# Designs tried in a protein design run: designed miniproteins, single chains, continued (5). Part 6

Each design is a single chain, and the fold is of that chain. pLDDT is the mean over its residues in the fold that is shown.

## One batch from the design tools (miniprotein)

Design m16188
Fold by ESMFold2-Fast:
Structure m16188 (fold): chain A 63 residues (1-63)
Amino acid sequence: GEELLEKGNELLEQQKYEEAVKLFKKAEEEGYKLSSVDYKALADAYKALGKLEEAKKYEKLAK
């Protein structure tokens, strides 16, 4: 839940994009609504990982 979002943001600050994405996805799967800021962070993480389709999806959700 909330702990997953907090840990995910910590991992993003450490540039551990793959691990961060896993935690954000798990939080969303558990029913926690991500904010526009979280979706923007996910889009940036997916771009860093070379996953352009996922990045576009989350960029759209961030707006």
Scores: mean pLDDT 80

Design m16189
Fold by ESMFold2-Fast:
Structure m16189 (fold): chain A 67 residues (1-67)
Amino acid sequence: SREEKYRELIEEMAKKHGIELSEEAKELLLEFFEGLSLETIRLLIENHPEGVRQLLLDAVEVAKKKK
């Protein structure tokens, strides 16, 4: 499914940046990415790796506060 593709991409980004994502952080990132195409997300990863890393870190922090 489209959701499974986004989930795979999120986990791949986290692995590339050495960031461990909770299930809560993954769900936040899924909600954020639902409005974007997979192609747009790939372009962001290639052209803005630091922005992607910061997004992953922010998702972890937000998830911790809402647990």
Scores: mean pLDDT 78

Design m16190
Fold by ESMFold2-Fast:
Structure m16190 (fold): chain A 69 residues (1-69)
Amino acid sequence: MDEEIEREIAESMVLMLKSIGDLLASKGDYESALETYKKALKLAEENNLPKELIEELKKKVKELEEKLK
């Protein structure tokens, strides 16, 4: 079923984007990390990924937004 395959691909992409965001944040590229986490969050929400993953991404976005103020 295409919907299930798309969800699995989306989850893999979100996890990859999260890892990239974590790497960017560790380098001090907070603006790039924030944009990467926002992309991951949007993809996770659009594909109804697990609530735990969505909340983790929301937390990372909030933390970086606070740091960039």
Scores: mean pLDDT 82

Design m16191
Fold by ESMFold2-Fast:
Formats: structure tokens, sequence, C-alpha cells
Structure m16191 (fold): chain A 66 residues (1-66)
């Protein structure tokens, strides 16, 4: 749904802000929520793959912060 898609995108942005602030644990939690909502909102295989790719990239950034 559009609402789930918007919330997933907002949570990814919150995860990035948490990571920039040095809050790795909050970033992980927000990323997990964003990914779950994003894949749930996906209406096509392409959209699903895009959410998976975005989550993988953000997870990599979190690992680099350690």
Amino acid sequence: TAALRAEAAALFEEARRALAAGDVETARQLLSQAYQLGVQAATSPEEFAAWVARAAEEARRIREAE
C-alpha cells in the first residue's frame, strides 16, 4: 500500500539519521522495520528487489560504522 511504502521510506531516512548520530543500535532497529514494511508494500518483483537492495546497502553502511 502507499501508506506502508511511505512509512518504509521514512524509516530508512530515520535509520540514516540515527547512524549519522552514532546510534548504531537504533539504526539497525529502524532498518529492520523499514525493510519489513517495504517488502510487505511491494506490488511487483522489481519493487521487491529494490527494497532488498536498499536494505542491503544500508546494512553495509551500519557494518562500516562498527
Scores: mean pLDDT 82

Design m16192
Fold by ESMFold2-Fast:
Structure m16192 (fold): chain A 62 residues (1-62)
Amino acid sequence: GLVEAAEKDLEEAKKRLEEGDAAAALTGASHAYRLAVEGNAPEELIEEAKRVREEALKALGL
C-alpha cells in the first residue's frame, strides 16, 4: 500500500544520502513524504521523511 511504498522510498532515500547523492535523496524523501501523508501513515514515518528531506536540502548546497 501507500505506507509500505513510503517506507521503501524513505529507506532508499536514506541510503542515497549516506552515499552522497543528495539530489536522489531529496527526490526519494519528497516522494516518501507525499505517499506517507496521502496514506495516513504513522506520524513517526511522516516526520522521518520530513527530516531526511531537510537533510538532503542542506546537503545540496555542499
Scores: mean pLDDT 85

Design m16193
Fold by ESMFold2-Fast:
Structure m16193 (fold): chain A 93 residues (1-93)
Amino acid sequence: GFLDTIEELAKENPEKVIKGLEERIKENPEDAETWTALGVAYYIMEKYEEAIEAFEKAIEINPEYKEAWKLLAEAYKKLGEEEKAKEYEKKAK
């Protein structure tokens, strides 16, 4: 799917992927999937704080987008924020 494609492309050239996603967001700023994809690209770069910001924006746009909650939990786990990760993992259900 789209997120899988972004993950593969971001492993090859994450900065180029981020620029493309930022351009998409300028055209459609209320697309939770594109914000989630931006977070995935930052996550692959190990920029977990930036990933969290993007996932939080996706959830703000669509709080029922379970994939964004799941990825937010994973990013918090990478920062050692185990309690936050558990809270957000519950929201992904």
Scores: mean pLDDT 85

Design m16194
Fold by ESMFold2-Fast:
Structure m16194 (fold): chain A 74 residues (1-74)
Amino acid sequence: MKEKLLKEIEEILEKLKEMGVLSEEEVKRALEIAKKADVEKLKKFLEDGKKILENLEKAKEEGEEKLIEESEAF
C-alpha cells in the first residue's frame, strides 16, 4: 500500500530533520519525489532511509558525547 509506505517515509524524514541532517526544504523535496515513485522504489527508499537513520543516530550520539566533553574542557 503506497499510502502506508509514504507515511513511514515521512516519519523517517522528520527524524532526519530533527537530527539536523535534512532541512525542511529537503524533506519537502524528498516527499515530492516519493509521491511520484512506484511502490518498489518507495520500499527501497524506506529501507535505505532506515539504515541511514540508524547509522546517523549512532554517529550523532558519539559526536554529542565528544562535543559535550570538549565544551566542558574549554
Scores: mean pLDDT 71

Design m16195
Fold by ESMFold2-Fast:
Structure m16195 (fold): chain A 66 residues (1-66)
Amino acid sequence: ATKARNIPIFIDGDSEEELTKASLEAAEKIKNAKDNEPVGVSYASPQRKKDIEERIKKFEEEIKKK
């Protein structure tokens, strides 16, 4: 496998507001990273992982829009 460098992003939050804020910040960090570099995101709770990933994806789409 090709060696990849990950930019560590830790997301932790129990409330909807914290998850939304953390997801937006993570999306901004991912956007600032080079497209050819994988970004590693760590989650405090595996159950929250999917919800956070969906929020990050939505914010990434918004950031890309003019």
Scores: mean pLDDT 59

Design m16196
Fold by ESMFold2-Fast:
Structure m16196 (fold): chain A 76 residues (1-76)
Amino acid sequence: MEKEREYQRILLELVELFHKLLVEEGKSPEEIREALREKAEELIREGADEEAVRRALEEILERLDEIIKLIPELTG
């Protein structure tokens, strides 16, 4: 299943970026959303499966929204 492996790789890259921006760099939720979307567009341009990238991005953005609701100090 090539698409499933691609999805898993993309999801991992987006999770790692999410974690770096949120925990290590203290970026705002808006900055994290922009960076994740930009990374997704970059991956598509580099030849990643567009549907796999879109699916992974949607999952991570939903996780970001859940985390923002639990950690209100990150919004100021």
Scores: mean pLDDT 76

Design m16197
Fold by ESMFold2-Fast:
Structure m16197 (fold): chain A 55 residues (1-55)
Amino acid sequence: SMRDRRLALLAANRAAAAELREAAAAETDPLKKGVLTLMANGSETLAEHIERTLA
């Protein structure tokens, strides 16, 4: 169902954000760290949007 697909996408984006934050924490290059942080924020924003559509 569309709901199940949205729930899967929500879980995937939350997992991606967590992994990107761990990668950013381990990164020593400031530019790469910044890019990873922006990507993590993007995944979190998308997850929040999907969660609101499931209410």
Scores: mean pLDDT 88

Design m16199
Fold by ESMFold2-Fast:
Structure m16199 (fold): chain A 70 residues (1-70)
Amino acid sequence: SELEKLKKKLEEINTEIDQVRADIAHYEAERAATTDPREGAILDTVIGMLRGALAFLEEQKKKIEEEIKK
């Protein structure tokens, strides 16, 4: 049942990764359309934070995948 718990966590983290990737794509599209330097700086900050969250989630996914391989 530990393997079942790890697989469920993997499904949950994949869902979170997909959502963060969608958010990044949304804000990158807004950034590309933005001509105001102030709005652009805010969007750059948000995108940076989301990319940080994505990196964290991908690292957690790798750890779960390694545990499943045992």
Scores: mean pLDDT 88

Design m16200
Fold by ESMFold2-Fast:
Formats: sequence, C-alpha cells, structure tokens
Structure m16200 (fold): chain A 70 residues (1-70)
Amino acid sequence: AKKETEELLKKGKEAIARGDYETAVELYKKALSLDPENIQGLMNLAYALYRLGKHDEADELLRKAIELGK
C-alpha cells in the first residue's frame, strides 16, 4: 500500500537522522519490497549503505534510481 511505503520511508529518514544506518537499511528495504521503483527509497537506501561501507551495493542502487528518474 502507498501509505505504508510512505510511513516506512519516514521511519528510515528518522533512523538516518539519529545515525542508525542499520535500521534505516532494514526500513528502506521493506519500503522497496512494497514499491521497488520508489526513487526516494532507492536513493536513501544507497546513502545508508554507503555510510555502512557497502559502497558497491550503494552504487548499484543509485544507478537504478538515476535510470528510473529519466
């Protein structure tokens, strides 16, 4: 549901704001399981993964978000 995806994105942003990148990754992955082409979710997941040192996984998600935004 669109509303559930929006709530998960909000919780993910709150996790990032407090530096809890592990929780942010879990929340954004759940949001993307409901809406796989959500550009905001893909970009924010990439950011959280980058902060955890998972640079290759982050780069792949960022490329996907850029392609979807064209």
Scores: mean pLDDT 85

Design m16201
Fold by ESMFold2-Fast:
Structure m16201 (fold): chain A 94 residues (1-94)
Amino acid sequence: SDMDARVDRSIDGLIRRGDDFIDRANQYKDQYPQYSQQFDDQIGQVRSIIDQARGVRDDSSLSVDQRSQRVFDLSQQLGDVGSQIQRYVQQARK
């Protein structure tokens, strides 16, 4: 269905955004070594979100509605991680 195609694109987009977050957090670790552990913790959370997104894509037992809900939840979790990374950057700049 059109919705199945949209969910697949959303999963791909989420994985790409997660990879971008990991790259950015690694750059911040070099710039703000005092927050290295905090950035490593956020990178770990992003990796978990990416793994879960791949699981949603590969799980043939899930309906399109169940996949849509899980992708939405994972996108919110990724947004929370992004906000937390930004808070650490703001704290490091003080």
Scores: mean pLDDT 89

Design m16202
Fold by ESMFold2-Fast:
Structure m16202 (fold): chain A 69 residues (1-69)
Amino acid sequence: MSAEQRRILRGLLMKEFGLSEEQAEEIIRLGEENKDLSVEELAELLKERFGLSDEQALNIAQALKAFLE
């Protein structure tokens, strides 16, 4: 993704999900490294690494997939 798209996605993750800038950037990197995973598999990885709820992890995984495709 472009630097502008990354900044927009980071801001969205921080505002909508209450994530820190560091957490948002880690989540974006994780999505980029794991772009071949399904939404469900990415959501499980996010839950394991960041302690997110099922709903938060799924919504974030969907947002990541939309920006990374």
Scores: mean pLDDT 82

Design m16203
Fold by ESMFold2-Fast:
Structure m16203 (fold): chain A 76 residues (1-76)
Amino acid sequence: NALELQKEIGEVAKEVVELRPAVLASGDPRALEHLRKAIEAIQKAVEALSDGNLEEARKYIEEAKRHVEEVRRLLA
């Protein structure tokens, strides 16, 4: 439902905010690129949810989560 998707967007956005300092400190362009893609996917998820497109919002949330996971792998 829309409320659950809003919560997931907030959770992924929080992870992006928390990872940003480590990404910048790492100087790894791959980590920075995945962080940028996660931010873009979050923005698209917010837009889709605002348009009432729950399926598209879910797709972008999953895309953002995949990019966050790649950032974590690169920083490990």
Scores: mean pLDDT 89

Design m16204
Fold by ESMFold2-Fast:
Structure m16204 (fold): chain A 71 residues (1-71)
Amino acid sequence: SSAEEAKRHLEEAIEAIKKKDYEKAQKHLLKAYLLTTNPEALALIEQAGRALKEGDYEKAIEYLEKAIEKL
């Protein structure tokens, strides 16, 4: 399902952040965003994207983990 694919991309984004591969994290985040229809998950993905751009990697991971819970 698109929800399972979105969840997989969010998990890959978290792993990429932990490995400091922020370009890979952004690509997986974008794929998850495009696959997501749940409004709560979408809002959390958007917040994670902003945190990632601001260099707040801890907050980015927290938002991504919360987004996974909503899928």
Scores: mean pLDDT 88

Design m16205
Fold by ESMFold2-Fast:
Structure m16205 (fold): chain A 69 residues (1-69)
Amino acid sequence: TRAFAEALGKAYEAIQNGDYETAIKYLEEARKLLADNPEAVESLQKAIEAVKAGNFEEAKRYLEEAGVL
């Protein structure tokens, strides 16, 4: 879970800085680390889609659903 928490922390920082490319990179890494938890993977996928759409507030909400924020 350390690697997962670190990846999500970096993704969150990137979202706050408006760096969507870095945010997507770390969210995808976090998704790989939770491959055995389909509900959390779905929340992370929705967060990635929200970041790609420029909806950082919605992305943060999906990260909260994944139990990160």
Scores: mean pLDDT 75

Design m16206
Fold by ESMFold2-Fast:
Structure m16206 (fold): chain A 80 residues (1-80)
Amino acid sequence: SGIEKAKALAEQYAAQGKYLAAGEIYHGLGDTLASQGKYEEAAEMYRKAAEYYEKAGKLEKARISREKADEYLEKARQLK
């Protein structure tokens, strides 16, 4: 799928130390999954984005992505 290909690309960038590019891809995947109502999967992608942004030294981007992960995880918990 397009999502799996994007995840593979992000991990290839991470393996090369290109953490900013990896974080940007995961953040975009979070946005895509959130727009589809897949909140738990979106939260996972935002959490990975935060981890890679932190490795890239992009602390504000990491904070924003972590906050989005927490928000979407809470939305997932409220859907019954």
Scores: mean pLDDT 90

Design m16207
Fold by ESMFold2-Fast:
Structure m16207 (fold): chain A 72 residues (1-72)
Amino acid sequence: GPPPSPVAREIGREWAEAMNIAEEVLREAEEKGWSLEEAKEALRERLADLPEETQERYIKFLEMVAWLRSRQ
């Protein structure tokens, strides 16, 4: 198979972390009765120390996961 490049490994790790954080925030939102907008605000606060571009990617993952769950 194709060798995993350092860039591909980094992207894979970032994607896995983004998915884990999105799932954690959505679980917290369900427990606390938060709306999607409130969940997005909570995620922004959790990621305040990260670059803005990374924050936006994580928020898009959160929106995607929430959308997928709502369409089942």
Scores: mean pLDDT 74

Design m16208
Fold by ESMFold2-Fast:
Structure m16208 (fold): chain A 77 residues (1-77)
Amino acid sequence: SAEKRERQRRIAREIGRILRRIGDQIEKLLQAKKEGASQEEIEELEKELEEVNKEAVEELKRLEKEDEEEERKRELE
């Protein structure tokens, strides 16, 4: 159905956005390491990457739950 296809497109776009955020944070950390940043700066960037990864996992779980809820409502109605 057109509605299911549009949901899949939205999910794909959101996943792409999440992956770009993770990629940007990884690049930032690798650049700091390459430039010889202090241990304290590296630890801060690693903590930022952990937070971005945690947010990404929660966003992915939310997208999965929303898709499941939409399918469940459609099956019950």
Scores: mean pLDDT 80

Design m16209
Fold by ESMFold2-Fast:
Structure m16209 (fold): chain A 53 residues (1-53)
Amino acid sequence: MRRLEAVQLALLEGLSQREVGERLGISPGTVSRHIRAVEREVGVDLRSRLRDD
C-alpha cells in the first residue's frame, strides 16, 4: 500500500496506527514511518494528530 493511504486512513477515518496497519497488512511502525514521510514531503503537521507509539 502507498504512504498516502496510510495517512488517509489515520486522519480521515480516525484509525490508530495499529488499526491502519491491520487494514493495510503492514506493521504499526511502518504506518508511522509512512505518515512521517508524507508529513516531511507535504509540510503538514501530522504527528500532532498521532501519538508516537
Scores: mean pLDDT 67

Design m16210
Fold by ESMFold2-Fast:
Structure m16210 (fold): chain A 75 residues (1-75)
Amino acid sequence: MEEELRALFKKRLEEIGKEHPEYKEYVDRALKLIDEGKSPWEVLEEIMRDPSVPDEVKGLIADAFAEAVAELEAA
């Protein structure tokens, strides 16, 4: 379950970086946290508390997490 959620969240983060290249720096930070073994919940919390991350990016990452959870629940 956690590995499946991690894969879905990572995929959605990569899509954000592709569609919003101006936010790639922040997306890459989130991807790095996943690659370091942090859970999707820990990654979300770290991004949400980081004052250097724009609110729009926080919203996109939170939406990506919510959609990944919804996709996993629907499977």
Scores: mean pLDDT 82

Design m16212
Fold by ESMFold2-Fast:
Structure m16212 (fold): chain A 74 residues (1-74)
Amino acid sequence: MEELEKVKEHAKELTLKLLKEGVDKEVLRELIEGSRESFLAMIDYLEKKYGFDLSKTRALLDAAVAGAEEALAE
């Protein structure tokens, strides 16, 4: 739980910093969505092909995305 909270906070702070520096909100949204899709596809592949339990990795990814999305909603 602590790690998920920390990852979420860091992702939110980074996204807010990029917005403050003048990066376009829509560009950041597209980058976040594209990155999530790519990482999720890799996780799915590894779980199905090699039988890895990547549940914690999925949770960390979801936490990071949630933090970034919170920043974009402000």
Scores: mean pLDDT 82

Design m16213
Fold by ESMFold2-Fast:
Structure m16213 (fold): chain A 71 residues (1-71)
Amino acid sequence: DEKKKLEEEIEKLRRELLELESELGLALIRLGVGKLIGDEELIREAEEEIERLEKEVRELEKKLKELEEKL
């Protein structure tokens, strides 16, 4: 059942996307905290993490869209 496999893959990617969005939210909080306390190292680490997570979110959203179009 190809449709069932596709639906399972879509659900898996949706869960991964929610996890990445949660991680991005936490990274944004860390960035805000770093700016408030003037911790340049925390700011740098948070900015790097945000950039990485935003890239992963974009790639995952593209893959999810491609799979949903097949459904």
Scores: mean pLDDT 85

Design m16214
Fold by ESMFold2-Fast:
Structure m16214 (fold): chain A 71 residues (1-71)
Amino acid sequence: AAERARALLEEAGRALEAGDYEEALRLAREAAELARGVDRALEDAAIVGAAAALRGLGKEEEARELLERAR
């Protein structure tokens, strides 16, 4: 589970670099779900990745709310 979540987060990072924010958001959300209850640091990293993708999409409010949940 953690290894798969890490791989998805790496793919999300590549999507962010490519400017594919919709795919980055999908991959980061899936990574966060797989890391949930297994690896909190990886879940937090995936949440940060999803927030970055949301900002790329112009969804600043949603990004802020998501980051608040990571606390």
Scores: mean pLDDT 82

Design m16215
Fold by ESMFold2-Fast:
Structure m16215 (fold): chain A 65 residues (1-65)
Amino acid sequence: MEVERRVEELRRRGLEETRREASEIANEGLEKGLSMDEVGEQVQRKVEEGNRRIEEEVERLRREA
């Protein structure tokens, strides 16, 4: 029960953080004059990186249980 709750909390926080970082990257890219295609590519990479980080943290948490 405790491990599952922590996993859910970690996933929720990680998704919120990734979404915020993706938005920041998009805003920064547009301000720098990058094209929408370039901004989209950077945002997609950040989302994929964030998802991978979340899964790695979840796996580590479950190994500790």
Scores: mean pLDDT 80

Design m16216
Fold by ESMFold2-Fast:
Structure m16216 (fold): chain A 74 residues (1-74)
Amino acid sequence: SSLEKKLKEEKERMEKATKRAIETAKTLSPEEQQLLLGIFEHELEQLVSEMPEEIKEEMRKFAEELLAKLREEI
């Protein structure tokens, strides 16, 4: 379905953004890493808020998994 395709495409975009955030975080101080985490969390929340209701919960859970991954890599 078109919703399944959108879900897959948005997950791929979020994964790419997370990979870039991890690469950036590795060049930062611990204090700057905390700021990056806050900014990234806010950006993901905004992206999820714009999703169709039918995929919001799955997108939110995926965003939480990506945030956890970023925290583990720094």
Scores: mean pLDDT 86

Design m16217
Fold by ESMFold2-Fast:
Structure m16217 (fold): chain A 71 residues (1-71)
Amino acid sequence: SKEEKLKEAKELEKKGEEAYKKGELEKAKEYYEKALEILKEVLGENHPEVLEVEINLGVVQLELAVKKVFK
């Protein structure tokens, strides 16, 4: 159901946040990408919840890029 898919996406978002707080940037990226895929399918690309996860993913991607440059 759509409700179960949204619950799965929310759990993935939480796992992404926990990974990010631990400095596990690649894991955070993977969780946010999986959450984003589900949210886009269920809610559509322009939904506020989709945009919020895209912003969080963008932050993780930027930090990964910075870490790669300063390695």
Scores: mean pLDDT 86

Design m16218
Fold by ESMFold2-Fast:
Structure m16218 (fold): chain A 67 residues (1-67)
Amino acid sequence: KKKEAEEKIEKAEKELQKAAEEAIKLAEEGKKNPETKEKLNQEALDLVDKAAAKLADEYAKAQEELE
C-alpha cells in the first residue's frame, strides 16, 4: 500500500520537524544559561535523534511494504 507507507513517512517527518523546533527552544534556553548549555544542547540533539530514528524505522518498514 504505497499511499499508506508514504503517509507514515510524512507523519514521521512532521514529528522530526516538531522535534527540531523543540530542540531549537532547548538550545535557546541553553544560551541564556551557559552552565547548562552543553546539557540542553545534548538533550536537543537527543530529541532530534529519537525522531530521526523513528523516521528511519518507518522508512524501513515502508520499503518492505512497497514490495
Scores: mean pLDDT 77

Design m16219
Fold by ESMFold2-Fast:
Structure m16219 (fold): chain A 73 residues (1-73)
Amino acid sequence: MEARRLLARALAAYAAGDRETAERLAREALALGEEAARAAAAELERELGEAVREAIAAGDRARVAALYAEAAA
């Protein structure tokens, strides 16, 4: 649960262009364990992968950030 929230927040920050916050949150997620981080990444891909790909294809980085931020809540 925590690894998912941290990774989703990291991805939201990265999409928004906040690299410092993204790096810090990604490090915190990895500190919980590489397996937990990998499981969180797979869960986010399963839940949001298509919506994120559509937003990227549209060039809508704000939507990518919003999708991950919502997943972190």
Scores: mean pLDDT 81

Design m16220
Fold by ESMFold2-Fast:
Structure m16220 (fold): chain A 79 residues (1-79)
Amino acid sequence: MREKMIELARELTKKALELYKKYLETGDEKYKKKAEEILETLRLLAEAIRDKDPELAEEIERLIRETEEEMKRLEEEAK
């Protein structure tokens, strides 16, 4: 289960990043909102499991942080 949760988190962060790229390409706020919703869902998941599996929670939070850093990098490139 743990490995599947990490795989799911990786796929979701990848989808959030692709949606954010579409937002930067089209200017359509709906893609930005969807990307933010995915990341918020992952934050809630990490928080829900923190007491039972703090290492898994940390890994999910790390994936979220890396994705947010990449999104900022893409914004700078899109200027």
Scores: mean pLDDT 83

Design m16221
Fold by ESMFold2-Fast:
Structure m16221 (fold): chain A 62 residues (1-62)
Amino acid sequence: SHRSVALSLEKGAKEAEAAGDYATAAESYRQAAIAWENDGDFEKAKEMREKAEEMEKKYKES
């Protein structure tokens, strides 16, 4: 289901973030946002987009 895909992508993004791989985390959070939008969960999609922007900033700083 779209929800299962979104949860898997969100988990992968969080694991990349915890590992300090901000480039991978940013891309994974963007993919999770798309998956949550496809599931109709616009609040989760917004949360994932904000996380992706945060990761992108960290990547550019390091």
Scores: mean pLDDT 85

Design m16222
Fold by ESMFold2-Fast:
Structure m16222 (fold): chain A 95 residues (1-95)
Amino acid sequence: VSEEELEAEIKLALGRIAYSVGMYDLAIKLFEEAIELAKKLGNKELLAQSLTNLGRAYFKQGDYEKAIEYYEKALELDPNNEEARANLEKAKAAL
């Protein structure tokens, strides 16, 4: 496990905490940073999870078009991601 992998996992975890307390701008920033690290590392699982969480944060801000974009990107990486699929359906219904 690299220091960068641990950093990415910490950013994802902190982003989830920020999301849970309604700090959506901070959550978005942390998820975007986790995405960049996950891409650099080639970690598809971390990338898919970070994209799904970024979509959720945009959904909470009412940006349904961005939420859809990120959920679709997550599903391209992990087609069996039930969370991303359910949230994609919800975001499309909100348009």
Scores: mean pLDDT 88

Design m16223
Fold by ESMFold2-Fast:
Structure m16223 (fold): chain A 85 residues (1-85)
Amino acid sequence: DAEVEALLAPLDPADEAEIKALLTQLRDLIFNGSLAGGTAEQQAQYQAVVAQLEALLARSGGLSPAVVAHMRALEAQMLAEKAAL
C-alpha cells in the first residue's frame, strides 16, 4: 500500500519491510473476520503480531509523529471493529 509505504519511509528499509508485513498480517486478521468468529489461535496470532509490531517500532529508534498517529489510528480502527462484533 503506497500510503503505508510513504508513512514508513523515514525508517530503516529492513524495519520498514518487516512493519509492512506485520501490518498486512494484522489487516488480514481483522478484516477477514478472524477476530469476529476466529479461533483462540487466531486471536493469539493477532495479539502476537501487535506485540511484535510494537517491539519493532521501539527498536527503530523513534518515529515521526505522522507514523505514530497512523499506527494509533489503525489500532483504534481495529478495536472499533472488534467492539462492533
Scores: mean pLDDT 63

Design m16224
Fold by ESMFold2-Fast:
Structure m16224 (fold): chain A 117 residues (1-117)
Amino acid sequence: VNLKPYEEAVAANPDDAKLWRELGELYYIAGDYEKAIEYYKKAIELDPDDAEAWRNLGLALYQQGKYEEAAEAYRKALELDPDDFEAQFNLALVLKKLGKYEEAEEYYKKALEIIKK
């Protein structure tokens, strides 16, 4: 996919955090996790309270095997949105990868409680 038109749109609106997040999502879909991470970090720099950008950053870091960094990004997403099922479930997966099984079980239980609501 040619992403140049999307990069040009972001360059024209460099202070629009949502456009940086959307560009990151396009690179994530394309399998370019390095660029996805770069652009999600730019979105967060502009809007640190965007829980979705933090969750997307965690997911891209997880795909690269950066489990400690992924866990930090998911924890930040959950500080902003405690009822984010995807962030809770993915944090549990990351914690399991880090060998933190007891903490992972706590987040799986929290994710299950969200589904019950």
Scores: mean pLDDT 85

Design m16225
Fold by ESMFold2-Fast:
Structure m16225 (fold): chain A 67 residues (1-67)
Amino acid sequence: MLDEVLADPTARRMVQAALELFKEKGVANTTLEDIARRAGVSRATLYRHFPSKDALVLATGLYQQRE
């Protein structure tokens, strides 16, 4: 649920990092490693919150619409 993502600072940072990278170079050219690095988290932490890149794409779409 988007409200859960916004309430969790770590999840919010990952969604913000993904959104910014998607704007900079597109979804296809953005890796989970890029997102983890931008957010300042490990890849394992990223996978714990978002088990796939598709989950992050969905979360960024919902987040951007609600800011």
Scores: mean pLDDT 73

